Designed miniproteins, single chains, continued (4). Designs and how they scored, part 99

Each design is a single chain, and the fold is of that chain. pLDDT is the mean over its residues in the fold that is shown.

## One batch from the design tools (miniprotein)

Design m15665
Fold by ESMFold2-Fast:
Structure m15665 (fold): chain A 61 residues (1-61)
Amino acid sequence: GVEIDLSFYSSAEEAIEALEKGIEKAKELLKQATNERERRLWEQMIKYYEEKIKQIKEGLP
């Protein structure tokens, strides 16, 4: 049969929302970054969060 696990779906949605907020903040800070260390930190963090969102949406944690 087809069963919908609402608890799993809710948890994934909350995780995606948190990661998307993190990306938005990191992108803002990246645009404001004037040194290489800060720029690389935020760029890596954005890529990490985007990868995680993609994995969650594709059914991978």
Scores: mean pLDDT 72

Design m15666
Fold by ESMFold2-Fast:
Structure m15666 (fold): chain A 76 residues (1-76)
Amino acid sequence: MDELLELQGKLYTAVLNASSDEKVRELALELIRAASEGDTEKVRELAEEIIKLAKPSEKEAKEIRELVEEIIKLVE
């Protein structure tokens, strides 16, 4: 539980650092909720949507994807 919350916090921070767009922030919160519900398919879909809208650097995109995969591993 604590590890999932820590990863969710890190993901949210990484997304906010990549984009100040309100829609991107809303998608990040939806992803966090989907992860808490164990909906790994929705988590993956929302992660790619966040990356498309935020248009982060290649390094930032990799960091976001790595955090998403670690979250998925914890909720599966």
Scores: mean pLDDT 81

Design m15667
Fold by ESMFold2-Fast:
Structure m15667 (fold): chain A 62 residues (1-62)
Amino acid sequence: MKLSEEEREEIVKRLVEETGLSEEQARELIELLENGKTEEAREKFSPEVLEYASELIIEVAN
């Protein structure tokens, strides 16, 4: 999965606003998911946050 910088910035903003993650945490999550590090993301973030991030990526990328 590959996001543009604009798409990544939009997802980060929405994650921060909706989940209460810091901007740094939101960027880390998106980077992990973009690089296929799903297991590492599961260790660091809640299932709810992961599900929402995945939904946003699908929405923005489609």
Scores: mean pLDDT 79

Design m15668
Fold by ESMFold2-Fast:
Structure m15668 (fold): chain A 71 residues (1-71)
Amino acid sequence: QEQLDVDIGIALIEITLAVAKIAMDNGADPEEVLAWARRVLDKIVETLGNHPEVRKAAEEALAELEAYAAS
């Protein structure tokens, strides 16, 4: 189950990252998108038992989105 939870967590993080980038590319407010993504990523990590790999992926995704928004 732990491996399945990690796989699901990473997939949800990747989907969140893709959705956030698409929203920004289509003119959504970067601050609102980043606030939304932070909430969703935190919820994914917490819901899947705070697994270290999922938390690391979420932190990396948020950093990537912050860099993307600053571009």
Scores: mean pLDDT 84

Design m15669
Fold by ESMFold2-Fast:
Structure m15669 (fold): chain A 81 residues (1-81)
Amino acid sequence: SKLEEALKLIKEAHEAAVAGDYEKAAALLEEAIRLLEEALGKDHPLTQAMKGLLAQVLERLGKTEEAERLRKIAEEAAERL
């Protein structure tokens, strides 16, 4: 299932981050988030949590604009009426 594949990618992203490979961790998290959005929806708590983690990884890589975009998406989801 898409959820099982996403969880596998999250585990691989964690292993990459522990190894200091933030570029690989970011790529794996981006794919996992795509699968979580398809399986659970973009506003699901797990999808939002992974977007937050990706933003932290992107900041470590100096990709500040991408990190800020993810935070704004999470804020808009929380403000949805």
Scores: mean pLDDT 81

Design m15670
Fold by ESMFold2-Fast:
Structure m15670 (fold): chain A 74 residues (1-74)
Amino acid sequence: MEEEIKKLEKEIEELKKKIEEALAAGDVRSAMDYLSELGKKANELIKLAEEAGDKETAEKARKILIEAEQLVLS
């Protein structure tokens, strides 16, 4: 469980970087695809973190998702 949580944390952080890079390149399509994938992984991470009683990790995942949505939708 903890190892899966750490893996998902790294994956959503890397997806956020890919979103930023795609937007910087003017590639809105790729940014939207990465956001969709980030949303799925962030929701999985939130579920696992809540099941583990790790409120801090769940809040971090929500924050990354909100920040990524603001980047694409702004």
Scores: mean pLDDT 84

Design m15671
Fold by ESMFold2-Fast:
Structure m15671 (fold): chain A 70 residues (1-70)
Amino acid sequence: MSPEEKARELIEKAKKAIEEGDLETALEILRELERLYLQHEDELSEELKEEIREVSKKVDEALRKKEEEE
């Protein structure tokens, strides 16, 4: 599996986890995406990088909202 193929699969899984409210799973997948981005930045398309940033933003927003509920 190429870095791009792995990134696409992880992005889809992260989006589904966010939609289902499974923030723990979404955060775990996001950490894998961030590691993939760091290690294989030159191999990832700009479109994939943008989707990773969008997923990161959605996870951060959901986590902040959860912290405010405490």
Scores: mean pLDDT 79

Design m15673
Fold by ESMFold2-Fast:
Structure m15673 (fold): chain A 86 residues (1-86)
Amino acid sequence: MTLVINLKGASVGTKLGAIGIAVEAELDGGTAEVTVKGDELTITIKGATQKSIELAIQFAKKVEEAGGKATIEQKGDTLTITVEDP
């Protein structure tokens, strides 16, 4: 499964949280790619584990609990999570 995490206008703390998910995925044998365009950051994880997916969903939930926005979309073998800080 491929996991994509899109951050829009994210704080340093939010970016570090998402990068932590990428690092965990690589330690579990996946491959993570980070792309930065201005204040937008995209993390693409290939070979995402159930643990990486659960961490990403929890991350999205925490952004929403803090007053931000999170969208989760699944299309085939790709799960995309887009988050915007408050």
Scores: mean pLDDT 81

Design m15674
Fold by ESMFold2-Fast:
Structure m15674 (fold): chain A 70 residues (1-70)
Amino acid sequence: MEEEIIRRAAERAGVSPETVRRVLDARVALGVLEASLREIARAAGVSPATVSRILRAAEEVGTELARAAA
């Protein structure tokens, strides 16, 4: 499931699956409720704009997969 979210989010955000994984790993490591886009970007080695695009894509994909499973 997570790998499928990473793959689809990468396609939507226009980045590699490795970049998506780094952003999601950084968010988890920093605490999802407390981490700012700038902090995640610094930890993942990408711009805050790239983090925003990836997180939005992952949220959209996650919602679609949840609806498809229901």
Scores: mean pLDDT 74

Design m15675
Fold by ESMFold2-Fast:
Structure m15675 (fold): chain A 65 residues (1-65)
Amino acid sequence: MKIEVVTEVDTSHLSGDERELAIQLAKVQTGLEAQKLLAKLKKEYPDEDVEVKAYVVVDGERIEV
């Protein structure tokens, strides 16, 4: 089982400092949600090979968390 957790960040209205903070917060939140989902799926499907990948997309650039 392969699942991707993806957060898109709209930076069009953000200053440089706000953009950096928004990206950092998105990475932290997306990583935590991916870890929670992985733990839940491993508990519900212990015999399955469960992979969860986390990504943040900023201006079309996909960054792995």
Scores: mean pLDDT 83

Design m15676
Fold by ESMFold2-Fast:
Structure m15676 (fold): chain A 88 residues (1-88)
Amino acid sequence: STETTRTWASARVSDAPSPEAGAVAMPADQAAHVTREAARAAAEADAAGVAWEEALDANGNLLRTQALRVTLPSGAEATAARIVTTPL
């Protein structure tokens, strides 16, 4: 089985979020921090028994996903997607 963690940096404005205001490309150093925070958030989710969303992909692989909330070095919040693909 192959595990792939995808990171999307979605900074939210303090007011109401808009679609384009919620997503930004991040520098490599922030991406590294978000990856580390995503790993920590994944461990916390595993310890808390957070459920996975499960689906079959077009090739019949079991796709499990979790959305994780992480904090950027600036203190802004970002969302990381944790995706695990398991062949059946």
Scores: mean pLDDT 61

Design m15677
Fold by ESMFold2-Fast:
Structure m15677 (fold): chain A 96 residues (1-96)
Amino acid sequence: SEALKEILEKTEEAIRLIREILEKKKKDEELVKKVEEKLAEAAKIAEEAGDESLANLFKRLRDQFLKAVEEEDLFELEIVLSLGEMVAGILKVELS
């Protein structure tokens, strides 16, 4: 329960920052680094909680996010945002 709450908090923080990147339509290196850090923190918390599937999901989201930023692929960034929102929704249901 506590681990899932922390993972949800990191996921929602990453979602907010990805939206900011999309709104600015600018490669903001500080925002990119913060998203990477939040997704990495979520993966670590999931791994330490013994949820390897959830940890691997966040590792894949981080890799997909970084690739989308490097390629300046706004459509792929929208996909990463949507996946993040879906994960946050699932975590909220699990915590209810």
Scores: mean pLDDT 87

Design m15678
Fold by ESMFold2-Fast:
Structure m15678 (fold): chain A 82 residues (1-82)
Amino acid sequence: GLEEAKKKLLEMKEELEELLEELREKGKEMPIEEAIGVILRAIGIELDAEEIEKKYPELKELAEEVKELARELIEEALKILE
C-alpha cells in the first residue's frame, strides 16, 4: 500500500544518507571493493525508487529525492575509484 511504499522510500533515504556520510568520512581510504559495493547498492535503490514512483505517483517528490541522493552517492563513490 501507499503507507508501506512511503516507509520504504524513507528507509532507502536513511540508508543512502548513512552510506554517503561513511564514504565522505573514509574518502580515498575506502577499499575499492567497498566503493563498488556502495555504487551497486545505490543503483539498486534508484531502480526500486523508480518502480515505487511509477506505482504511487503521490510519492513522486520523495522518490525523486531518493533517486537524486542515490545519484550523488554514485558520483562521490566514483571519485574514490580515481
Scores: mean pLDDT 88

Design m15679
Fold by ESMFold2-Fast:
Structure m15679 (fold): chain A 80 residues (1-80)
Amino acid sequence: MSAEELRKLAEEYEKKGEELLKQGKNEEAARYYTQAGILYASAGDFEKAKEAFEKALEADPNNSTAKTALKRVKELLAKR
């Protein structure tokens, strides 16, 4: 997949996460936000990846994948 295709797919996952969060499906919303973050990171967009992982943890503070990924992306952003 191209970086553009990954970014578009990440945006679709993020929108689905927002829909699920509005329905009170917090754990499902966190999974979609986490996947969006992974896709943004794969596209090289670490700032959007960070935001997506932070949204995942707001929805489900126990999402271990989002916790680990957020720590990693913050380290990448700190190194520039």
Scores: mean pLDDT 85

Design m15680
Fold by ESMFold2-Fast:
Structure m15680 (fold): chain A 81 residues (1-81)
Amino acid sequence: SEAELEAGIERTVEAVLKAIEEAEKSPVHTREEVMEKVRRELRALFANPDPVARRTAEAVVEALLREGYISEAEAEELRRA
């Protein structure tokens, strides 16, 4: 159902934001290492022809923009992947 898809997307967004936040507190995982992983996963999602993958990627990008983790220019670059 659409509600189940939206809930799944919301959980993905929350997991990504939590990973970045935890990395900022941890000497083991730097923020840049986590951001690099997030960028790789986003490029894979945008390259996936599945509409659900694209919706998930867009939701993550919007959350990263809102939190100030990426710029508008970087968001557009990721969307072109």
Scores: mean pLDDT 82

Design m15681
Fold by ESMFold2-Fast:
Structure m15681 (fold): chain A 69 residues (1-69)
Amino acid sequence: SLSAAAQALYDQGVALLALKQYDAAIALFTQAIALDPSSAPAYNNLGTALLALGKVDEANAYFAKAAAL
């Protein structure tokens, strides 16, 4: 299902984030959000990965989206 696919992408993204593989984690969280745009955790972790890459303005926009959900 789309929900199960979104969860699998999210879980893989979290694992890559823990490994500091930020670009790969961002790609997976972006795909997870495309399948489930209401996932506050995916937006928060996308923001965290962007912050780690110094993309502060993009990170803050995603944190704001997570907070609005």
Scores: mean pLDDT 89

Design m15682
Fold by ESMFold2-Fast:
Structure m15682 (fold): chain A 110 residues (1-110)
Amino acid sequence: SKDLVLLLLYMAVIGSELFIAKRTYENKELVRKNVESALALLKKILEIVKKIDEEAAKKIEELLKEFEKLAEQIFKEEDPEKIKELIEEMEKLQEEISKIVKETVKKEEE
């Protein structure tokens, strides 16, 4: 379905945006733009998953709250090395969300 394709596409874009943010961690504007875009796409993923699998959506919602807290810390941080560490924590949360999204997509394709 279109929604399943969008879930996979949004997850791939988020991964790319966090990769760019991590490689450009000394560029605060580029980090901010990529993190804000990733956060917006995660919120769209949550809206789609809520319609498909309520239990998966609850897990994503908790991880999204942690992602939002890391984003707030990144936006306030002035030390590039600390920004890089926070982005690496975001990448780990994104990997957990990606696993839930992929499992949700596989169940719907059954």
Scores: mean pLDDT 89

Design m15683
Fold by ESMFold2-Fast:
Parts: C-alpha cells; structure tokens; sequence
Structure m15683 (fold): chain A 66 residues (1-66)
C-alpha cells in the first residue's frame, strides 16, 4: 500500500503542502473511507477542487486494489 501511495503522490507532482496534508490525513484516520474524505477536505484547502478530486480518485483505486 505505501509504495502505491508514494507512486500516486510522485505522479501527481503535488506541492510540499499538499503532500503534508495527505500524510496528516493518513496519520489521523484509521479507515480507508475516512482517510480519503480527510485527504479531499485538506487538499481542497491547498489545491484546486479538480486536482483534489483526481488525487482522491487515484488513492481510492490504490485502497480498493490493496
């Protein structure tokens, strides 16, 4: 799972602030659904809504495949 999450972050070319928001959501939440919700909320604060949705969609695929 961690390896695939790192690939999504790398491929999306996110800012340091956006990467930090993803890490914070992963640390504070236990369930995949709650993690994805928290990531979307935090990313919407630092990137466009469209960019946040794309990142959440890619991470959601990782969690479903794993």
Amino acid sequence: IGEKISEVIRKAKLSDEAVEAIIEALVLNKDPEEILKAIREELEKVVSKEKAEKVVEELGKVFKES
Scores: mean pLDDT 73

Design m15684
Fold by ESMFold2-Fast:
Structure m15684 (fold): chain A 74 residues (1-74)
Amino acid sequence: SAMEEEFRRAVEEYAELLKEYLLSKGYSEEEAQKIAERVKENLLEYARANPEHLEFLLAMVRQEIRRLREELEK
């Protein structure tokens, strides 16, 4: 569905921003990549298992994207 595609795109953006954030906090490239990939996989799996929560999860991921962007602009 269109919402599933939007959710996948949001999770990918979130993972990239999370990696940048972790690097800014002193995590190594390897650690940051591993954490970001794990978070991405967990979010995608949770959404597959709980499709009724997809709209709520998308809103939450978008909120976290905004928060990470604000942190990275400091």
Scores: mean pLDDT 88

Design m15685
Fold by ESMFold2-Fast:
Structure m15685 (fold): chain A 97 residues (1-97)
Amino acid sequence: DPILKRNRERAEIGRKKYDEAQKLLAEAEARLAAGEDLETVGRGLLSSPLNEVRAQGRRLLRLARESPTQEEAIARWRAAQEETKKDLEIVREDMLS
């Protein structure tokens, strides 16, 4: 079945891209926790070949401009990531149930 083959190939590619994105975002969060400059970390994310990582980099840089402190920008970025993850988990549960 071409649909089943396509679904398996998409699932494998999607999982690998998701795992890579999560690893890169976790590394970025660790760098921010270590006191690295938010703009440096955000620009690093923009150089990623992964669309999801670049999108989070753009969000981080935008929040940096809109927030009065780096700490508030980081907190808002983490909250936005957590909300997106929860929304994705709800959608996945609805599709699997």
Scores: mean pLDDT 75

Design m15686
Fold by ESMFold2-Fast:
Order: C-alpha cells, then structure tokens, then sequence
Structure m15686 (fold): chain A 71 residues (1-71)
C-alpha cells in the first residue's frame, strides 16, 4: 500500500541521515518523487538502496531499518 511505502521511506531517510545528512536529502527527494507517482514499497526500497550504495553508505544498516519498520 502507499502507507507502507511511506513508512519504509521514512525509515530509510532516518537511517541515511544518521550516516550522511546531505545524502539523506537526495534519498528523500527520490522517495518523494516515487511516492507522487504511486510507487510500491518494493520500488521505493529498491531505488533508495541503489542511491545508498551509490553514495558508499552502509546498505546493511538501511536494510535493517526497513525490516524493523515493517515488523
């Protein structure tokens, strides 16, 4: 659902912001664009993880945050 996608997006942005606040702004922008287009939770997670990896950030920490958000 769109609510699940939003919840995942928040968890991702919060975790990225702990590592790199500037990268978190780019990730947030991408997630907002995807949510505006009706993207699924899976699409949001995939795109955000690609950006996290591209910025050289801890993808494992972000993955753990996503799992915690949907538990």
Amino acid sequence: SSELARKLGKAIVEEVAKQDPEAAKEVEKKIEELLAKGASAGEVARAAMNLVAEHGLDTHAVSAAMEAAVA
Scores: mean pLDDT 85

Design m15687
Fold by ESMFold2-Fast:
Structure m15687 (fold): chain A 73 residues (1-73)
Amino acid sequence: SKEELREEILRLIGEILRLIGEIFDLEREIKELKEKGGDKKKIEELEKKIEELEKRREELLKRMRELEKELKE
C-alpha cells in the first residue's frame, strides 16, 4: 500500500533528523573541547561517534530513496 510506504518514509525521515541532530550536538561538543584546550582522546572518541552516525545516516538515506522510488511507481 502507498499509505504504508509513506508511513515508513516518515519514520525514516524522523530517524535521519534525529541522527543529524546528534551529529550537530557532537560537533558542537568537539568545538567547545577544542576551545578549552581540548582533551585529544575525548575529541577522537567523539569524532569516531560522528563517523558511525554519518554511516547510519547514509544507510537510512539510501533506504528512503528506494522507498520514494517505489512510491512514485
Scores: mean pLDDT 85

Design m15688
Fold by ESMFold2-Fast:
Structure m15688 (fold): chain A 81 residues (1-81)
Amino acid sequence: MDEIIEKVLEAARYAKEAAEAEKKGDLEKAEEYRKKALEILKSVPDKELALKIARRVADSLEESGDTETAEVVRKVVEEIE
């Protein structure tokens, strides 16, 4: 469980880097970081638990005012099969 939480937090960190790159107009870097976040979440064996934790992290980010990072996390979650 702790390992899954660490992976989700790592993905959220890359989502934050993607949001910051997009703000700076660096769309290529934003896409690179977004893909890294997606790959990290996809690497978790328990997909359902990873997605549940990721949605909770997105909610916490939005509540703290980081709505842009929360949006990136939600988009990555929606792309997972």
Scores: mean pLDDT 83

Design m15689
Fold by ESMFold2-Fast:
Structure m15689 (fold): chain A 56 residues (1-56)
Amino acid sequence: SRELGIKKTVLAILKGAAGFYERLYQQTGDPSFKRQAARLREEARRLEEEIKRLEA
């Protein structure tokens, strides 16, 4: 469905953004970037579950 396609795209973006913030944390040592990456990973996990539900 249209929603499935959009969610898959958003999932890829969230995973990319999480990796970006993880790299920023490694470069700067700023714990706020680590927190942000963790939030994005959690959002991605939720969305991945939603996608699996929509495919069922």
Scores: mean pLDDT 87

Design m15690
Fold by ESMFold2-Fast:
Structure m15690 (fold): chain A 70 residues (1-70)
Amino acid sequence: SNVEKAIYLLKIALKLTTNPEAKALIEKAIEYLEKGNVEEAKELLKKALELEMPEEAKKLIEKALKLLEG
């Protein structure tokens, strides 16, 4: 499913992220997705994208968001 693919990408983004605030938002978003709370997860991921992190991690989060929208 798109949700399972999004979780996979977010787990990779989490490994690339060292910013504790961004890491916490990504971890909580994964938890919400695993519980079926897609809209809450999307809001947390949008907040994470406003924070400092490697470009590769941001691209994975953007791709995950696209999967959750379509």
Scores: mean pLDDT 87

Design m15691
Fold by ESMFold2-Fast:
Structure m15691 (fold): chain A 58 residues (1-58)
Amino acid sequence: MREKAMEYLLKGLELLLQGKIDEARKYFEKALELAPDDKVIRTEATTALELGKDLEGK
């Protein structure tokens, strides 16, 4: 469901801000699983995952 996917997306972003990259990644993946065809969820989750990789990889 899109609404549940949005909740997971927001929770992932909150965890990302706390530096909990691994936990944030799990929430973003779950959001994508719930709404794989939702353009907004796909764009937001993908962007957040890329940001998390940059924060860890540097």
Scores: mean pLDDT 76

Design m15692
Fold by ESMFold2-Fast:
Structure m15692 (fold): chain A 93 residues (1-93)
Amino acid sequence: SVEEGLKEAEKLIEEGKVELAKTILEDAVEAGKNSKTANIARLYIVLAKAYLALGDLEKAREAAKKALEIAEQTKDKSEELKKEAEKVLEEIE
């Protein structure tokens, strides 16, 4: 599930396995790219953090902006998701 994939990717990032986490998150994004749910917004936030950790500022910015776009369209925890995405953008900018 998307929730299980998110938890696994976050654990991999904590373990320093950022490239593996990125691959899992990219696959999850592709599978859910037409969905506009809080889980997909959170997925883009974690993916943006993974790109930032790898030094890919362009992809990190794209993922964070996509998270903001989706978070604005969700009804649950959209403010928290927007703040997390904005924090990633501030670390890039």
Scores: mean pLDDT 79

Design m15693
Fold by ESMFold2-Fast:
Structure m15693 (fold): chain A 74 residues (1-74)
Amino acid sequence: MSPEERQRLVARAVGYVINAIGAIIEGDFEGAKKDVEELRKLAEESRQLGDNETAAWIEELAKKVEKLIEEAEK
């Protein structure tokens, strides 16, 4: 993976995390879940491009957001 490709994936991942947090605050759990799905797609894209470290980081972000959704829904 090129540095430019990594920067784009990281920026998109951060954007989805920010959007998901905003959705959770507003009670839009369906929107937040869609952002988690997009994060998982970015992690898979990173793996396919050979960057397992960035993929693992994005997967960890997705899991943390998913846990926040589960805690907020209870």
Scores: mean pLDDT 85

Design m15694
Fold by ESMFold2-Fast:
Formats: sequence, structure tokens, C-alpha cells
Structure m15694 (fold): chain A 65 residues (1-65)
Amino acid sequence: SSAAARAAALALAARGPGSPEEGARLATQIWDREEDPATAAGLRRAAEAGLDVAGVASALGNMAA
């Protein structure tokens, strides 16, 4: 599912550079691919509020089925 792909990509980004900015950029690219508008909107709001990898990862954990 798209949710699993998003979680995997963010985990890889977090493991790599450890940069919140890089995590946010990757999350945005993943959300652009997400076809469910409610899920995409939730992820974007979480990233905008958190603006860090931990915040985005937490939001993804809450939305991953």
C-alpha cells in the first residue's frame, strides 16, 4: 500500500543523513504520490506543524494501517 511505501521511504531518510529538512522533503514527494486526499492532507498538516523527522514519523505511524 502507499502508506507502507511512505513509511519505508521516511525510515530510510531518517537513517541516512539525520536531517529533518531532508525528511520533510522526502515526505512531501511521497504525499504527492498518495492518491487518497484525506491521507495526503493529514501527512502535509503533520509535516507543516512538526517540520522535523520525528513529527512526520509520528504522524505516519498514526495513519499507517
Scores: mean pLDDT 52

Design m15696
Fold by ESMFold2-Fast:
Structure m15696 (fold): chain A 60 residues (1-60)
Amino acid sequence: ELEEKKKEIQKLADNFAESKNLKDLEKMIEILEELKEKTDYSEEYEALIERLKEVIEELK
C-alpha cells in the first residue's frame, strides 16, 4: 500500500541519519523504484533514486 511504503521510507531515512548504514539507502531505492512504477510522480521518484545512488557511491 502507498502509505505503508512512504512510512517505510521515512523509517529507513531516520535509521540512516543515525547509523549511516548503506543498506538503509539501498532499501529506500527499492521502495522508491516500486513507487515510481505505481504513481504518476515517476520523475520526482527517479530524481530521489539518482540522488541516493550518488550518496551510496560517495560513501563507498
Scores: mean pLDDT 77

Design m15697
Fold by ESMFold2-Fast:
Structure m15697 (fold): chain A 67 residues (1-67)
Amino acid sequence: NALDALQKGAEALARGDYETAVEYFEKAIEIDPKNALAHIGLAAAYERLGDTEKAEEYRKKAQEIMK
């Protein structure tokens, strides 16, 4: 489910496995497109991978969901 994917993404992010974190956060968004935490996690993972444009895109999406 979305919560399981979100948790696994957060665990991957914490251990520095940024590509795996992207995969799990994308899965969480696929299950629940309005999951703001998944968008925040995906933004963080992309920032760590050096994809600053995608990081900013998902950060903005998270902000819109939380409003």
Scores: mean pLDDT 85

Design m15698
Fold by ESMFold2-Fast:
Structure m15698 (fold): chain A 84 residues (1-84)
Amino acid sequence: DLDELLRERLEEAKKKGNLSQAKGLEAALNDDNPANKALSWGVLGAERGLTPEEVREEVAKLYGPEYGEIAGTVNEILLNSEKG
């Protein structure tokens, strides 16, 4: 459940004092747009160590394959940025 993952990450961000990340996560939780939820899945999946394939599959099940591709691509970009 994306909303559950977003809430868990929001509480972690608040606990660590990362106010900018917390505000972004609160905005994502209040947005019913599946594209924005897919972007949030990509970001959180990368932070959790999920592969682009795992994120793509989970989001595709919830919102459809187009949104799975968005989430997987975001996850891949973030993982590559951490390595470069």
Scores: mean pLDDT 72

Design m15699
Fold by ESMFold2-Fast:
Formats: C-alpha cells, structure tokens, sequence
Structure m15699 (fold): chain A 100 residues (1-100)
C-alpha cells in the first residue's frame, strides 16, 4: 500500500486528481487488508480527502477527513498526530465553505 500512496501523492501534485483518487482508494483497500497502523491509515484518508476536495466532491472530502482525524487521535507521536489532524481540518474547512 505504501507504493500506491506515494504514486497517488505524485499524481495529486501533478493535478491528476482522478488518478490520485483511484491510487489512494487502492492503497486504502490494501492497507486495511494488511492491518496497517492508524498513522498509515490516517495518511491515506488525508490524501483521499484532498483528492475528493480537488474533484469537487465536498461531502466525500469531509467524510474521509473526519476518518483521518479519528485515526490520527490514535497516533502516539504528538507532532505526527497534530500534523495529520491539521491537514484534515484544513480540508474540512475548505469543503464546508464550498458547500455553503
């Protein structure tokens, strides 16, 4: 799943949002099957939320960002947890503004 996550991040940076979304969805599926850590799952959910935000699916962006926050709260490293929660909160704020 880590290779799919990195490929998805590269596509997201290039503006290939639909391709990034598919790579992150595949990464999530593999990560869940492998019993990935809360940190790795939170990273995938944050990136999925960003991809959905860029695609204009604000409801899905909020849904995945909220899941990322829930998982990030289980991350023992306070700096990593805080960064993941902040990244997700930014997505929620932008998506809510776009929704009204």
Amino acid sequence: YKELLEKGKEELKKGNYEKAKKLFEEALKEAEKEGASPEDLARIYVNLAKAYLELGNYEKAIEYAEKAIELAEKVEDEITSGVLQLDAAVVITIAKKKLK
Scores: mean pLDDT 86

Design m15700
Fold by ESMFold2-Fast:
Structure m15700 (fold): chain A 71 residues (1-71)
Amino acid sequence: GKSELLKELLEKIGEILRKIGEIFDLRLEIEKLKGKDEERVKELEKKIKELEEEIKKLLEEMKKISEELDK
């Protein structure tokens, strides 16, 4: 029912917020390492890229759930 779709939306919102928090922490770590460890900076930038793609997929899933709620 509509309540289950709303629960799924809220769960995905929670996942996105956690991933945004991880990206923020990784960006903070990059700033601390900038000019000190360029290889680790590259690894952290790659991890941010992966998290951004995961967020994009979650947003696409949320859009589909939203479309089902509008029916």
Scores: mean pLDDT 85

Design m15701
Fold by ESMFold2-Fast:
Structure m15701 (fold): chain A 62 residues (1-62)
Amino acid sequence: MVGALYEALSDFVGKTPEELSLEKGDIVEVVGHGPLGFLRVRNLKTGKEGLVPPSGLREVEK
């Protein structure tokens, strides 16, 4: 869901320039959907956007 917050469960290293590298514990906001089920997210720590696989993310509940 666009606007949902997710936490990175582990470090993720992007394989392409379109993929966003994350550190474990980074909080990201979903800003859209990408191809093949990838999420387009913004890292709230760095302000950078990119594609990440949803399998490495957990939704943050308020």
Scores: mean pLDDT 79

